# Ledger of designs, part 54: designed miniproteins, single chains, continued (5)

Each design is a single chain, and the fold is of that chain. pLDDT is the mean over its residues in the fold that is shown.

## One batch from the design tools (miniprotein)

Design m17856
Fold by ESMFold2-Fast:
Parts: sequence; structure tokens; C-alpha cells
Structure m17856 (fold): chain A 66 residues (1-66)
Amino acid sequence: MSERELAVLRALARHKTQKKAAEALGISQSTVSKHAKKLEAAGVLKRTKEGKKTTYEPDPVAMSKL
């Protein structure tokens, strides 16, 4: 993974939402969204819908490979 993708993964693991992750990293929510989609496609990040709210969690099995 690129350094930026790893940073986004860590922020989403800690903060769970794209908005909070973007705030923590000091980047745009759009940038977080792009990297989150890549991480989800790679199978290292799981997306969960809680009503109107979307949360993200790293896959522990995929993370153990790093």
C-alpha cells in the first residue's frame, strides 16, 4: 500500500467514519472516500451501513498480513 492509503486505513480504523478520518488527517473527505474505496476493493477494509450512517473497520485477518 502507499503511505497515504495506510494513513487513511489507520484513521478509519480509529475514527470509523470518513468525516472524522478526514478531520484527523487534515485532508478532504473526498480524498478519504477515494482511498477508502481502494482499500475496500483490496479487502483490507469493511464498509458497514448503520441506517443513514456509514462506518468502516479494518479486516483483522488482512491487517495480520502486514
Scores: mean pLDDT 75

Design m17857
Fold by ESMFold2-Fast:
Parts: sequence; structure tokens; C-alpha cells
Structure m17857 (fold): chain A 67 residues (1-67)
Amino acid sequence: TTMKITVTEVNEAGAKGVGEDGNKVLIIESPDGKTSYALNLADGTVYKFPVPARSLKVGDVLTATKI
């Protein structure tokens, strides 16, 4: 299952966003520096996408895959 996430905030530790379901998402970079995780703050569901969080900009739209 995939979810579209719109990035709303970026900082040194990662990013924040909103899922297509309207729920807030916390985005953190994986330890390998190549991928990122998105945590749905409403239900704790975790998604992954193949770009580092530090490459993200406010307004970016990502397609993340549930893990």
C-alpha cells in the first residue's frame, strides 16, 4: 500500500508532512542516508521512500510505501 505525503516543514533532523488522508506525518532519514521513513502520527503506520529526508523541500509531494 502507498500513501502520498506533502512536506510541510524541513529541519536538520528530518521533515514533517501531511498524508493524503489528512493525518500528520513525521519524516526521518534512514541510517544509510539514502532512504527515509514516514511515521503516520495518527496510527503509528510506517512508510518508506527512496530519497533522503535532507533532500526534501516544503511543498514536495512524495509517494511512500507501507512497510
Scores: mean pLDDT 80

Design m17858
Fold by ESMFold2-Fast:
Structure m17858 (fold): chain A 72 residues (1-72)
Amino acid sequence: SMVDSSARTFARWVRDHPGWSLDQIREAARNLARSLLLQGADKDELIRAMEEAARREGLSDERIRAIVEGVR
């Protein structure tokens, strides 16, 4: 789905940018979420997909939490 593809791309992007602060990750996740929600994505599905993709890419718990906080 568009949600799953976007979540996976975002998780990989965060993994490739270890220098990004938690605030920068939150803001990037918030901007992505706004775009996807405007396209009709379900918020709860997006949170689940983003968390799952981040865990699969091996992101730290703090980074996963920042992504989820950004979407909320």
Scores: mean pLDDT 88

Design m17859
Fold by ESMFold2-Fast:
Structure m17859 (fold): chain A 68 residues (1-68)
Amino acid sequence: MVSDSAFAEIKTPEDRAKAEEGEKLIKEGLKYMEENSDDREKVLEGIAKALNGIGIIVEAVLESKRKK
């Protein structure tokens, strides 16, 4: 589950939904890496998916901080 404290700075429901989607991508990427740990290419795909999810969360937090 997403840590509620991690999303404390996200003030809009829309930005929170984006952060939750980013967390979902991180979880899916990590699971894909774990299930395919013997395949280097698939591990890299899982890493890329997790990094994309992190980027979405960071953008959601930054956008939320910019909103008045």
Scores: mean pLDDT 74

Design m17860
Fold by ESMFold2-Fast:
Structure m17860 (fold): chain A 65 residues (1-65)
Amino acid sequence: MEALAAAFRERMEAAAPELAAAGVTLTARGHEFDVAAADDAAAAKLGETAQRAAAEAAAELGVDV
């Protein structure tokens, strides 16, 4: 759903500076991101941020997750 993807994207973009500091590079590609993680810690940070962003986006739109 486009609205859910947009809400998720806004949250990921807001977190991009924090992710960059942790060694994660985000490149937007439509409704997806190309991501590069410098190490396992950066990959874990990306996973945590993406899960939080998805849950917040779903809550904003009233979707059960």
Scores: mean pLDDT 72

Design m17861
Fold by ESMFold2-Fast:
Structure m17861 (fold): chain A 67 residues (1-67)
Amino acid sequence: MKKLEEEEKRKKHELLMESASLGVQAISYAVTGVVLSKEDEKKSKEEFARAAELSAESNRLDQEALE
């Protein structure tokens, strides 16, 4: 039982680290979208769409870690 609890804690930590990484990437895409909004509206929309996808995946992993 103790060994299983340690494995579960490790798995949750890995999910939290992945979630954090994806969150940072989502912010990076969102910032790029803002910068491009004055120069290329289409590329700006693509960057925001990518940011939304990464944010959703980050939230999914975060929820799995909280189980």
Scores: mean pLDDT 78

Design m17862
Fold by ESMFold2-Fast:
Parts: sequence; structure tokens; C-alpha cells
Structure m17862 (fold): chain A 56 residues (1-56)
Amino acid sequence: MSDRELAQQVLGAVAKEVGVAGMTAAKVRAEAERRGLSQATIDEALRLLAGMKASL
């Protein structure tokens, strides 16, 4: 599975818990770390989160 696909799964899980507006870099990082994901996947998830927040 690609880093992007794993990052999207992390973002989906956090969004389900707190909603898109409630998502923070800290929550996304914590979820990715809980899943044992690589730094590359964490970086991709944070990049995607920044794009999502810019669209709100």
C-alpha cells in the first residue's frame, strides 16, 4: 500500500472521530504513530491535512 493510501486512512479515521474542522496535526500524528506508520506516511498525512484545512 502506498504512503498516500495509508495517509488517507489516517485522515479518514481522525475525521470520523472529530470531524474535518476538528482535525489537528497533533491528532493526525498521534493516530499515525498509534498505527506504527513510517515518517514518510506521517509527512504525507500532514501535507494532505494542510490542503484539507486550506479548503475550509
Scores: mean pLDDT 80

Design m17863
Fold by ESMFold2-Fast:
Structure m17863 (fold): chain A 99 residues (1-99)
Amino acid sequence: KEKEEIEKKLEEKKKELEEKLKEEARKIEEEIENLSEEEKEELLERLAREHGLDLSALEEEEREQLRERALVLRLTAEKLRAIGEQIDELLAFKKELEA
């Protein structure tokens, strides 16, 4: 019976975290979508520095393609970070219930 109560609390917490993750994903997508052209360029420059890429050697079309890829990479990284945070929160909650 205590096990059933723990399972119910875990399911409620899981649902709460799923809603939070959905909300965070929307906010991340909105933040990326609302980036200015200057902010997008800064993101590309940061990515280039991290990977030792010389942007001045690239043609304009290639630079635009890399900019789009940098945005997708950033979006993916932020979503993965949010997922990791939710997993940690769920594990901490489970540990409290089992104590």
Scores: mean pLDDT 74

Design m17864
Fold by ESMFold2-Fast:
Formats: structure tokens, C-alpha cells, sequence
Structure m17864 (fold): chain A 59 residues (1-59)
């Protein structure tokens, strides 16, 4: 379910931001999306990353 991947990526971006003591950035969202896809065993391709980043940012 793509929604579950988006929610997981958003949570990861928030965790990274909290550890650094800064607001969530686009770069953190991108890194979180890539990490989430890698853990799920889903191929990391630019189109998928861009699509998921856009959906995370729309949350």
C-alpha cells in the first residue's frame, strides 16, 4: 500500500528533523523516501521517488 510507505517516510523525516533540532526539509523527505523504499525491497528510481516525495509533502 503506497499510503503506508508515505506515512512511514513522513515519520522517518520527522525523526531525522527531531534528532537535528530543525524543521523537516525537502532533502530529509527525499532521504526518508529512499530509505523506506530500500527497507521495503522496492526499486529506488527517480520517478517513484519524486512521486512519493510529492505525496509526502501534500500530507
Amino acid sequence: DEDALIDRALERARELAEKKGVPVTREMIGAAVISTLEEAGIPVDPERVERLEARVMAR
Scores: mean pLDDT 80

Design m17865
Fold by ESMFold2-Fast:
Structure m17865 (fold): chain A 97 residues (1-97)
Amino acid sequence: MKEGLEAIENNDYEKLEELLIEYIKKAVEGDFSVKEVVKELLEHAKKLGNEEAARMAEVALKTIEFIEKNKEDKKLVQLEADIGEAMLRMIVEVSKL
């Protein structure tokens, strides 16, 4: 969490992407405790008015919530994780334009 808060404060979207992808991978492995960490990152981004970081955290949160609801379907879980990861990468690349 500390690294994620610092990444948001420093507008380090590549570091935030790395951390959010790690949290998605933990959710795929059944660790849903990362959901609370991502919620704190989302609220912090919103308080700072960092719209790009807020969009990234929201994508990660929605991805983790979908994985949790569909945890018995391993193929669907992996597909959602892959989509969430791709969306995070797209937000970071668009932020460089």
Scores: mean pLDDT 88

Design m17866
Fold by ESMFold2-Fast:
Structure m17866 (fold): chain A 75 residues (1-75)
Amino acid sequence: MMKAKVLYIGIGEPGDTIIQQGSKFIVDGEEKTLQSSGFDAIEAVKEGLLPGNIVINPNLIVAEKKQLVVKVQEL
């Protein structure tokens, strides 16, 4: 499980990281699993519902086309 800082959320380019369904987040010491697309997690971060520093599943996927993405920096 990777500790990461969210750098950018929005429309990205091919090669950007997508938070995959089934990814795990640590929020206030509790493990949460993304049950749907990465879009739900992206919206939660944009709305300030998740911290900018997250712990995510290492099974991230890379965008194949221009689409909604999360760019992260490993801590």
Scores: mean pLDDT 50

Design m17867
Fold by ESMFold2-Fast:
Structure m17867 (fold): chain A 70 residues (1-70)
Amino acid sequence: SEVEDFFKKATEEVKKAKSEEEVLEILKKVKAYGDKVLPSLSEEEKREAKKYWEEVIEAANETILKIREE
């Protein structure tokens, strides 16, 4: 799935981010992508997208916490 591949790549990019600014820029791109594709998705695809979005947010939270500890 294009949606799944996009969110998985975003999760990996977030984990590699070295600053809070990088994390926020990635989240901004993910939100923009979500806003663009959501109207075209089925209800089932929307549920899957929500799951992948939650994985990106979890990774972002963990990465920001690690950056702030330094």
Scores: mean pLDDT 82

Design m17868
Fold by ESMFold2-Fast:
Structure m17868 (fold): chain A 99 residues (1-99)
Amino acid sequence: MEEVKEKGRKLVELLRQGAEIARDVAPEKTKDLIDQLEALARYVQEKIDRGELTEEEVKKAGYAAVGLLEQLADIVSKYDPEAAQRLRELAEEARKLIE
């Protein structure tokens, strides 16, 4: 039970960090993906707060997070390759939470 909540909290942190990086580099080009990251972070946080977060929900949210962070990295790489690498590192950390 505590491990599920810890994974969820780490996932929320990774999603928020990804949104911040994208917003700093290319806010207009990444707005839709930032909105999706923030929506996913809110969803996971609400499930944590209600005691409803399951391993399957963490896994599904984690797969979505990896996909969104990798898409952000591809867009951001045209403007800031170092920021894109940070986004790929966040995607790798999200993958480790669910694998």
Scores: mean pLDDT 87

Design m17869
Fold by ESMFold2-Fast:
Structure m17869 (fold): chain A 90 residues (1-90)
Amino acid sequence: SIKEEVEKLLNKPYEEQLKWLLERMRRAGNTEEQLKAFREEWEKNKDNPEFIKELIVNAVTQERMRKAKTEEEKEKIAEEVLEFAKKIAE
């Protein structure tokens, strides 16, 4: 579940959250220059919980979408994200 992965990550320290995000970006083919730019943006917004939540939700979603093999699996991921986003907004 996307909700479970996001909640697990949000309960980690900022250092561990950043490490997970950077490792995901490396697996997705991002360059070291792009990783440096991301670290700088993270440091600017590390005290903004909403920004951190959105980054983690997007990263978990993108990682699961990247691993999805079928359109049906991708549609299920999209539905999980929408349901989770509704619960965060309430």
Scores: mean pLDDT 76

Design m17870
Fold by ESMFold2-Fast:
Structure m17870 (fold): chain A 84 residues (1-84)
Amino acid sequence: MKTYDFDEAWAEISKIDADYSVAALKKAFPDSPVAEAIPEDATELDKATFERVWKRLDEVSKNPDGKVDEASFVGLLAGLKTLK
């Protein structure tokens, strides 16, 4: 099974139009670890905010190596692409 490290995941996310707000991201993933991991003081999904999201995904991932499985990451990426 393919796994993604932080640098691979950030490279894919940074290819998406980056003008979506933190509020839009929380709306896309209301009951997910992604929404829970976003700091209350975050105003945009920058690299630092994504590092906190990634750390939370790593904590709930079945892979203990600090990598997120392909299915979980593809779900996150698809959700981000559908933000309005």
Scores: mean pLDDT 58

Design m17871
Fold by ESMFold2-Fast:
Structure m17871 (fold): chain A 58 residues (1-58)
Amino acid sequence: MFEGKTLITNNVSSPELLSMLKDLEKQGVKIVFQNKPGIGDYSKGIEKLKTEDVVEVL
């Protein structure tokens, strides 16, 4: 298993990135959504993210 990949970003919903995020989730990567900079650590939000909340690295 190749776990350890994480995408961290703000609120972004681009069609191109959305397609890539879907592909990454199928590979077993974690996607983290963080809408507020400085509030909380990205790592702390990893387990809270679901497929519905796709994001990208900013």
Scores: mean pLDDT 49

Design m17872
Fold by ESMFold2-Fast:
Structure m17872 (fold): chain A 77 residues (1-77)
Amino acid sequence: ASPVTRALAQMLVRAAEAGLTEVLLDPALLARELGVSPSTVTRALRTLERLGAIRVERDGSRLRVTVVDAERLREVA
């Protein structure tokens, strides 16, 4: 996995371990924090969704991300 995909997987694993199986992410803000483009963040999240680890839904300007397979997510992290 790319460094961005691993960073997002690590973040989502920590959220799930804190009892948060669903998080609301701002792709533009997250891209700024990671030093990448918003399209890179969206592509990385779609990679995790394709692997069956998460579900992604659009919520206005944000993305609602649900952790559906925490074990699969840990394998990427």
Scores: mean pLDDT 85

Design m17873
Fold by ESMFold2-Fast:
Structure m17873 (fold): chain A 66 residues (1-66)
Amino acid sequence: DVDARMQQIRDMLGNPKSISDDDIRTIIAMIDAGVHPQVAMYQVAISKSPASTRGYYQKKIKKIAA
């Protein structure tokens, strides 16, 4: 159920106002393609973040991918 998966991702993210339904669909598509759920979330966060915070999320991705 797509709606249940979208709600699960929103709950995991803490229901942020900055995350749209299209962003949630992108995260789900990445997970279905074999990307780790936390990595998918951080990749979407990087796309919405200023350059100063991208390094923080990239560091978190590296920890998960290791």
Scores: mean pLDDT 72

Design m17874
Fold by ESMFold2-Fast:
Structure m17874 (fold): chain A 74 residues (1-74)
Amino acid sequence: MEEAFLEFAKKALEIYDRYLAGEVTLEQAREDLRKAFEELAKKYGLTPEQRASLERFYDAILADLEAEEARRKA
């Protein structure tokens, strides 16, 4: 479980850095995060409860990305 969260955090950081660098759009970053979530859920064989925990973390990262997009447009 911890390994899945750490790997997701690393992937999320890479996606966030690409977004900050202007290499990807917000829509692409969201899609990349969703793919990373699904990939890791399958890779680590997460239970429904573990998947729900990772999904809460995923939702928090999405909210942060959207807040950054809003800040840039201000």
Scores: mean pLDDT 81

Design m17875
Fold by ESMFold2-Fast:
Structure m17875 (fold): chain A 70 residues (1-70)
Amino acid sequence: SMEVLEEVRRALEAAERRHGPVVTARQAVEAASDLGSAAAATAIHEAFRALGKERATPEQVLEAVERGVG
């Protein structure tokens, strides 16, 4: 949903501020959890699984979430 995408974007922005332009799945999921969004945490986890990567840019993660939500 669009609401989940907004929560994902906020989580990725928070992770990038803390950790720099490349983030791990753990860092991005923790940022979503810090914002209180279980839906965003799940979407980010699934995006990293789909990418097959342990590290990615926020843009790569967001694009993967957008493709996954149909």
Scores: mean pLDDT 85

Design m17876
Fold by ESMFold2-Fast:
Structure m17876 (fold): chain A 88 residues (1-88)
Amino acid sequence: MEKLSEEELREAMEKIRRGLEEAIARGLISEEEAREILLIAESVATGENVPELAGLSDSELAARATAWAILAIAEDLKDLQEGLRLAM
């Protein structure tokens, strides 16, 4: 399993960010929760440790990042569907 390229990392982070913004707008998560998730995703992606994540295993960080990446992708798909509906 290969590390994400810098380009793939940017695309993944942009999708996560957009999905989190939409999730906040829909009331699914708080702005504070979204910030925590972005810090977790960025920490996993860059290999940097943040104080708020001290004591979490790499597996726990990966699980959290993956779960919220899935949520972000799901919200991005919802936005695409809504855009198609408005265009028709």
Scores: mean pLDDT 58

Design m17877
Fold by ESMFold2-Fast:
Structure m17877 (fold): chain A 76 residues (1-76)
Amino acid sequence: MPSIEEVQKEIDDVRAEVLNDPRLSPEQRALLMKQIDYAQDLLNKAKETGNTKDLILAGSSVGSVRIHLTVQRLAS
């Protein structure tokens, strides 16, 4: 199970990649940013409540964005 700090770092790294990836259309960037915001909201809930389920969901949500970016690069 990742720590809160590990999930936060992954969210920050993925957000930076989405914002700086010139291959993404404005529409793709907007959709990915909404997914990242959702992961951040789940992580914020985990920080506030100590709920392990929200931490796992936050990690899974940002992981899905990472997979999407990887597939997008391979398809480019």
Scores: mean pLDDT 81

Design m17878
Fold by ESMFold2-Fast:
Structure m17878 (fold): chain A 104 residues (1-104)
Amino acid sequence: MVEVETSGVPASVAVGGTATLTVTVTSGPDGLYGIGAALTAADGTTAGAGSAEANVPKGGTATVTVKVTGAAGTYTASAGVTAFGDDGTPVGSGAGNAATVTVT
């Protein structure tokens, strides 16, 4: 199983702004990772999402940028990854820690 940590989450971001999250692969294969991130309200409303792909060694980092398209409010920032084998087949997934973000 893939283990990841999420860092660099801002405490606040403007409506129409961007939040850049850092994802560290603490356990998993070296190679291609797909990265997804979202800002989600307690009611399930999404205020923004982003995706990236990167070749990441174990213990390495990648960044993903979330464009904020939702309204002002309090949201949970979360990021997840899917590891791909050299044939492009998904071989594992993991989710980082969640953090609170205020959109103003």
Scores: mean pLDDT 81

Design m17879
Fold by ESMFold2-Fast:
Structure m17879 (fold): chain A 80 residues (1-80)
Amino acid sequence: MREELLRRGRELLEQAELMERVHYENLPLSELPEEQQGPLGGVILDMVGRAQAAQDPSVPFEEVERLREEGRRLLEAAAA
């Protein structure tokens, strides 16, 4: 249903925004309430940790771009 596509698309965009904030602000995701970490909290934390250890902040950005593109695609499908 259209409503499910809208909900899923918004969820993916919210996840991308959270991951982007963690990446840019070096936000300690582990200090956020579990409700604010979302279903990808563990993945985001691992990616940020690896980027910090390697001094390569680009690692989590590939996933942010992927989530943003998928969310946009679902919202466009819902609008059609």
Scores: mean pLDDT 62

Design m17880
Fold by ESMFold2-Fast:
Structure m17880 (fold): chain A 72 residues (1-72)
Amino acid sequence: SDHVKQTVLAIYAGALDFIARYSKDEELRREAVEMRRRLIDAVSNLDEYSDEEIEELIRRAQELLEQYQKLV
């Protein structure tokens, strides 16, 4: 459902905001800022995104979180 998609995207956007604020890796911070922007855009404009595009956004956010965990 749209509500579930928006909730999941918002949760990942919040996690990426944490990385953007607290990561010691400057490149990871930049990627987190950019990816968070895309997630927020998708929450606000969900009808402009396909299911495949939403899944790819979530996958990329998960990759950044995994990268952060390896650096901590």
Scores: mean pLDDT 88

Design m17881
Fold by ESMFold2-Fast:
Structure m17881 (fold): chain A 81 residues (1-81)
Amino acid sequence: MTLDEIVAELRARAAELLPTDPLAAMLVAEFARDVRVHKLSVEDVERGAANAVATLRARGLPEVAAEFERLARQAIAVLRA
């Protein structure tokens, strides 16, 4: 999967979350933006991903957290290549 495809998937998930959980939607959208802009270090992106996953789980969204974690790992792998 390309970085653009991963960002598009993250943005789609954020849009789906927006009507039911706007804070969760914002977390996913912010991660997608950080990945797209590539102004943060990979270490900062990894910390952001871990914090977002923990927050999504704490909000009672374990399936969303798991899908986000999968996409985040793919994004980080591309950024490290």
Scores: mean pLDDT 84

Design m17882
Fold by ESMFold2-Fast:
Structure m17882 (fold): chain A 81 residues (1-81)
Amino acid sequence: SMEQEALDRIRALVDAFAATLPESTHPLVERIRALLEEGARLGIQALTSGDPELLKRFQEQLAEMQAEIRALMEEIAAQVA
């Protein structure tokens, strides 16, 4: 399915990213993985539903997820500096 293909690609990319980082950062990377997987699932659901209310709620959730991912990326950067 489109969802499974998206999840498989996210997992592969995040695993490749984690492999370049100290193991101490892996819990932060795993949180980023969870957010990206949830975002992909919700995005596919919202876009395929044709429901404007679901799309609006997805946009709100996406903004929150992006803010959390940014904070996690900043923490990873601080730990590897």
Scores: mean pLDDT 86

Design m17883
Fold by ESMFold2-Fast:
Structure m17883 (fold): chain A 92 residues (1-92)
Amino acid sequence: MSEKEKKILELIKQAAREIRDAVLAGKLTVSEGAKISGLLAQAIDALNKKDYKTAAEYFREASDLAEKNGVTKAAELFRQAAKLAEELYKES
């Protein structure tokens, strides 16, 4: 696993905590949280397959959905993960 992949996993872990905390605080519905978590699971699957382009696309969708629902910190973390995945794609 590359240094950039490790950084993506750290960002994902932080974003997942932000989504969970938003659901627990009532800022995000369980359904909205599940949808974002589903996108995250698809991004992780793509990363494991070294499909960095697809991973970046799923991180961008998760970021947009988090931002739309006011979970700005999670949206920022997903955006950073998408940029790192794009860099891995260009370096591959």
Scores: mean pLDDT 86

Design m17884
Fold by ESMFold2-Fast:
Structure m17884 (fold): chain A 58 residues (1-58)
Amino acid sequence: SLSALERVLMRDGGLSEETVREIAELEDLEEIVKKLKEAGFSDRQAESAAKAILEEKK
């Protein structure tokens, strides 16, 4: 199932379900940032979102 943060990334960030599911499987900050940047996020936005995703996984 998708977390609340992942659903926000789909609705407000414009990410596809496939991209969000790929990110949900990643444990490395750098790889999550890379995926978000490929989806159109800026460096700052990607890093902030990636940190939030990793914190939620704890």
Scores: mean pLDDT 73

Design m17885
Fold by ESMFold2-Fast:
Structure m17885 (fold): chain A 74 residues (1-74)
Amino acid sequence: HMREQLQREIDLALAYMSLSVARLSRDKFPESSVDDLQSAIRLLDYAIENSEDPDVVREAEELRELALKALAEK
């Protein structure tokens, strides 16, 4: 139980960091390479899978949609 709590805190911290990196890159999505957009999508997928915070998940899903839209315009 104590180890499970620590693991949850670590996973949550990593999810927040992944979202923060993607958020900082948001304005550059239209000019980003396919590889950079795929990397952003992977970070956002990590945030969605590992966060239990509905606000984090919602923001990550919104950013993921923007990244996919930019990728579709390539």
Scores: mean pLDDT 74

Design m17886
Fold by ESMFold2-Fast:
Structure m17886 (fold): chain A 70 residues (1-70)
Amino acid sequence: SPLFPSPEQLLADAERLAEEAKKAIENGDFQKAARYISALGVLEMAALLAGHEETAERIRKLRDEVIKEM
């Protein structure tokens, strides 16, 4: 369903957002980093709603890694 993307698509989107968040942190743009971290939380929720529990856990770990760099 287009409303519930595949686990592969969700993880790919999460990896992209995590990299953009890390780049924002490296540039000192913590407001932009916080927005990407929030977007990662939205993708985790989307994975959970779609029943992709393992994908949600991987997205959570990506978010935690980004937060540790702040």
Scores: mean pLDDT 86

Design m17887
Fold by ESMFold2-Fast:
Structure m17887 (fold): chain A 68 residues (1-68)
Amino acid sequence: SSEVLTADQIADRAAAGGADELAERIRELGEQKKWGSMVGEVLRAMSDPRALLGVATVSPEVAEAGRL
């Protein structure tokens, strides 16, 4: 099942995982409604194990998007 998360909810979970810079970037892009750019930042951050842990705790759908 697909759950729609807001940019703030995604950012809060990234921050809880220790990815504070990613969380701030997600909030900025969410204000601009640039969902594709947010996915791009998540994929870029997957090179950092801390950011990857933050993304993996958001939702299965976001984690699968990050596997691209």
Scores: mean pLDDT 59

Design m17888
Fold by ESMFold2-Fast:
Structure m17888 (fold): chain A 83 residues (1-83)
Amino acid sequence: MREEVEERKKELTEYLQTVEGLSEEVAEKMADTIILIVEVKNEPEEEVLKRLLELYKEVGLEEAIAKLLIEYGLLDDALPPKP
């Protein structure tokens, strides 16, 4: 779980599909974003997951990912979600 990026991505993707009812493609993109933030920022996975799900429900996938990356300082305002 904690060692391999691919293993953590699979666990998150499965959680998002089974618990949140998301499609495989949506869940996989969200899992990639969560893993990136967890690895780079040492943030708790549960907190990143919760925030991304809140944003996704409000603004949709692409904008949620972009906003989350901006919040964690991994994307600047020069590459914001589509206005």
Scores: mean pLDDT 75

Design m17889
Fold by ESMFold2-Fast:
Structure m17889 (fold): chain A 108 residues (1-108)
Amino acid sequence: SLEERRREKAIELLKEKFKDLGVTDEQIEAMLKEAREISKDPEKAKKYVLDKLNEAIKLAQEINDQSRVDRLKKEIERVKNADEITEIDVLVAHLRYLEAKKRYEEKK
């Protein structure tokens, strides 16, 4: 279907965008499976995404990465105002957290 093709394309774009994290395709597929389960409950999905993005902000603030803080704050506002949180939103929040954590550990 068109929805399935759009989802596959979105996942491939995320693999490229977050390639520097060093995550394998197998790890991305495992995270996507978890994101699908989380996204089945809209309230839990929104809470998960907001919690992960807030954790990422705290890590970025501790290393004075203001550009990342600003970008993540915009993403939080988008999520708060979103009518629906998708499996892709859940996956992106997890990847944002992992990226922030990696940069924190490199500069800590």
Scores: mean pLDDT 84

Design m17890
Fold by ESMFold2-Fast:
Structure m17890 (fold): chain A 68 residues (1-68)
Amino acid sequence: NEKLAERLAETAKEDPDVARALAEMAIGFYKAQGDLENAREFAEKASEALKDVDPETAERLRQIAEEL
């Protein structure tokens, strides 16, 4: 989970659209498996990684983390 978030941060520097899609898919996979703890942790880190490149998506991910 943390390793995926770190990879996402690096991806966001080169391709923010890909980083956004990866973040949303990863959260969806964790939620589908019932792994809400990892979904929350990843959403928090993904929100921070995207804050400067896509603040709207970052805010949405932050809210998802708070609701999990």
Scores: mean pLDDT 75

Design m17891
Fold by ESMFold2-Fast:
Structure m17891 (fold): chain A 86 residues (1-86)
Amino acid sequence: SPEEEKEKKLLDTYDEILTVITEAIRNKESLEELRARIKEVVEKKKPTPEELSLIISGLRQMAAIRPEHKEYYDVAIEVLEEFKKK
């Protein structure tokens, strides 16, 4: 159904963003490199403002659970908020 396809796209986009953040943390990538990679994912996946809001909510929860990596989640959230304001 269209609802199931929408949910799958949202989960796929969220998973790819989390993977990019996790790789950046593991590889000690700069926050500038992380920002560029998150931007590339958003430009490729083209999430809706609703999907962006849900992803941002998930990332805020992750930042609360993993405060030692808050800076990485915060940068990703900033990029997503910028795309939401298009």
Scores: mean pLDDT 85

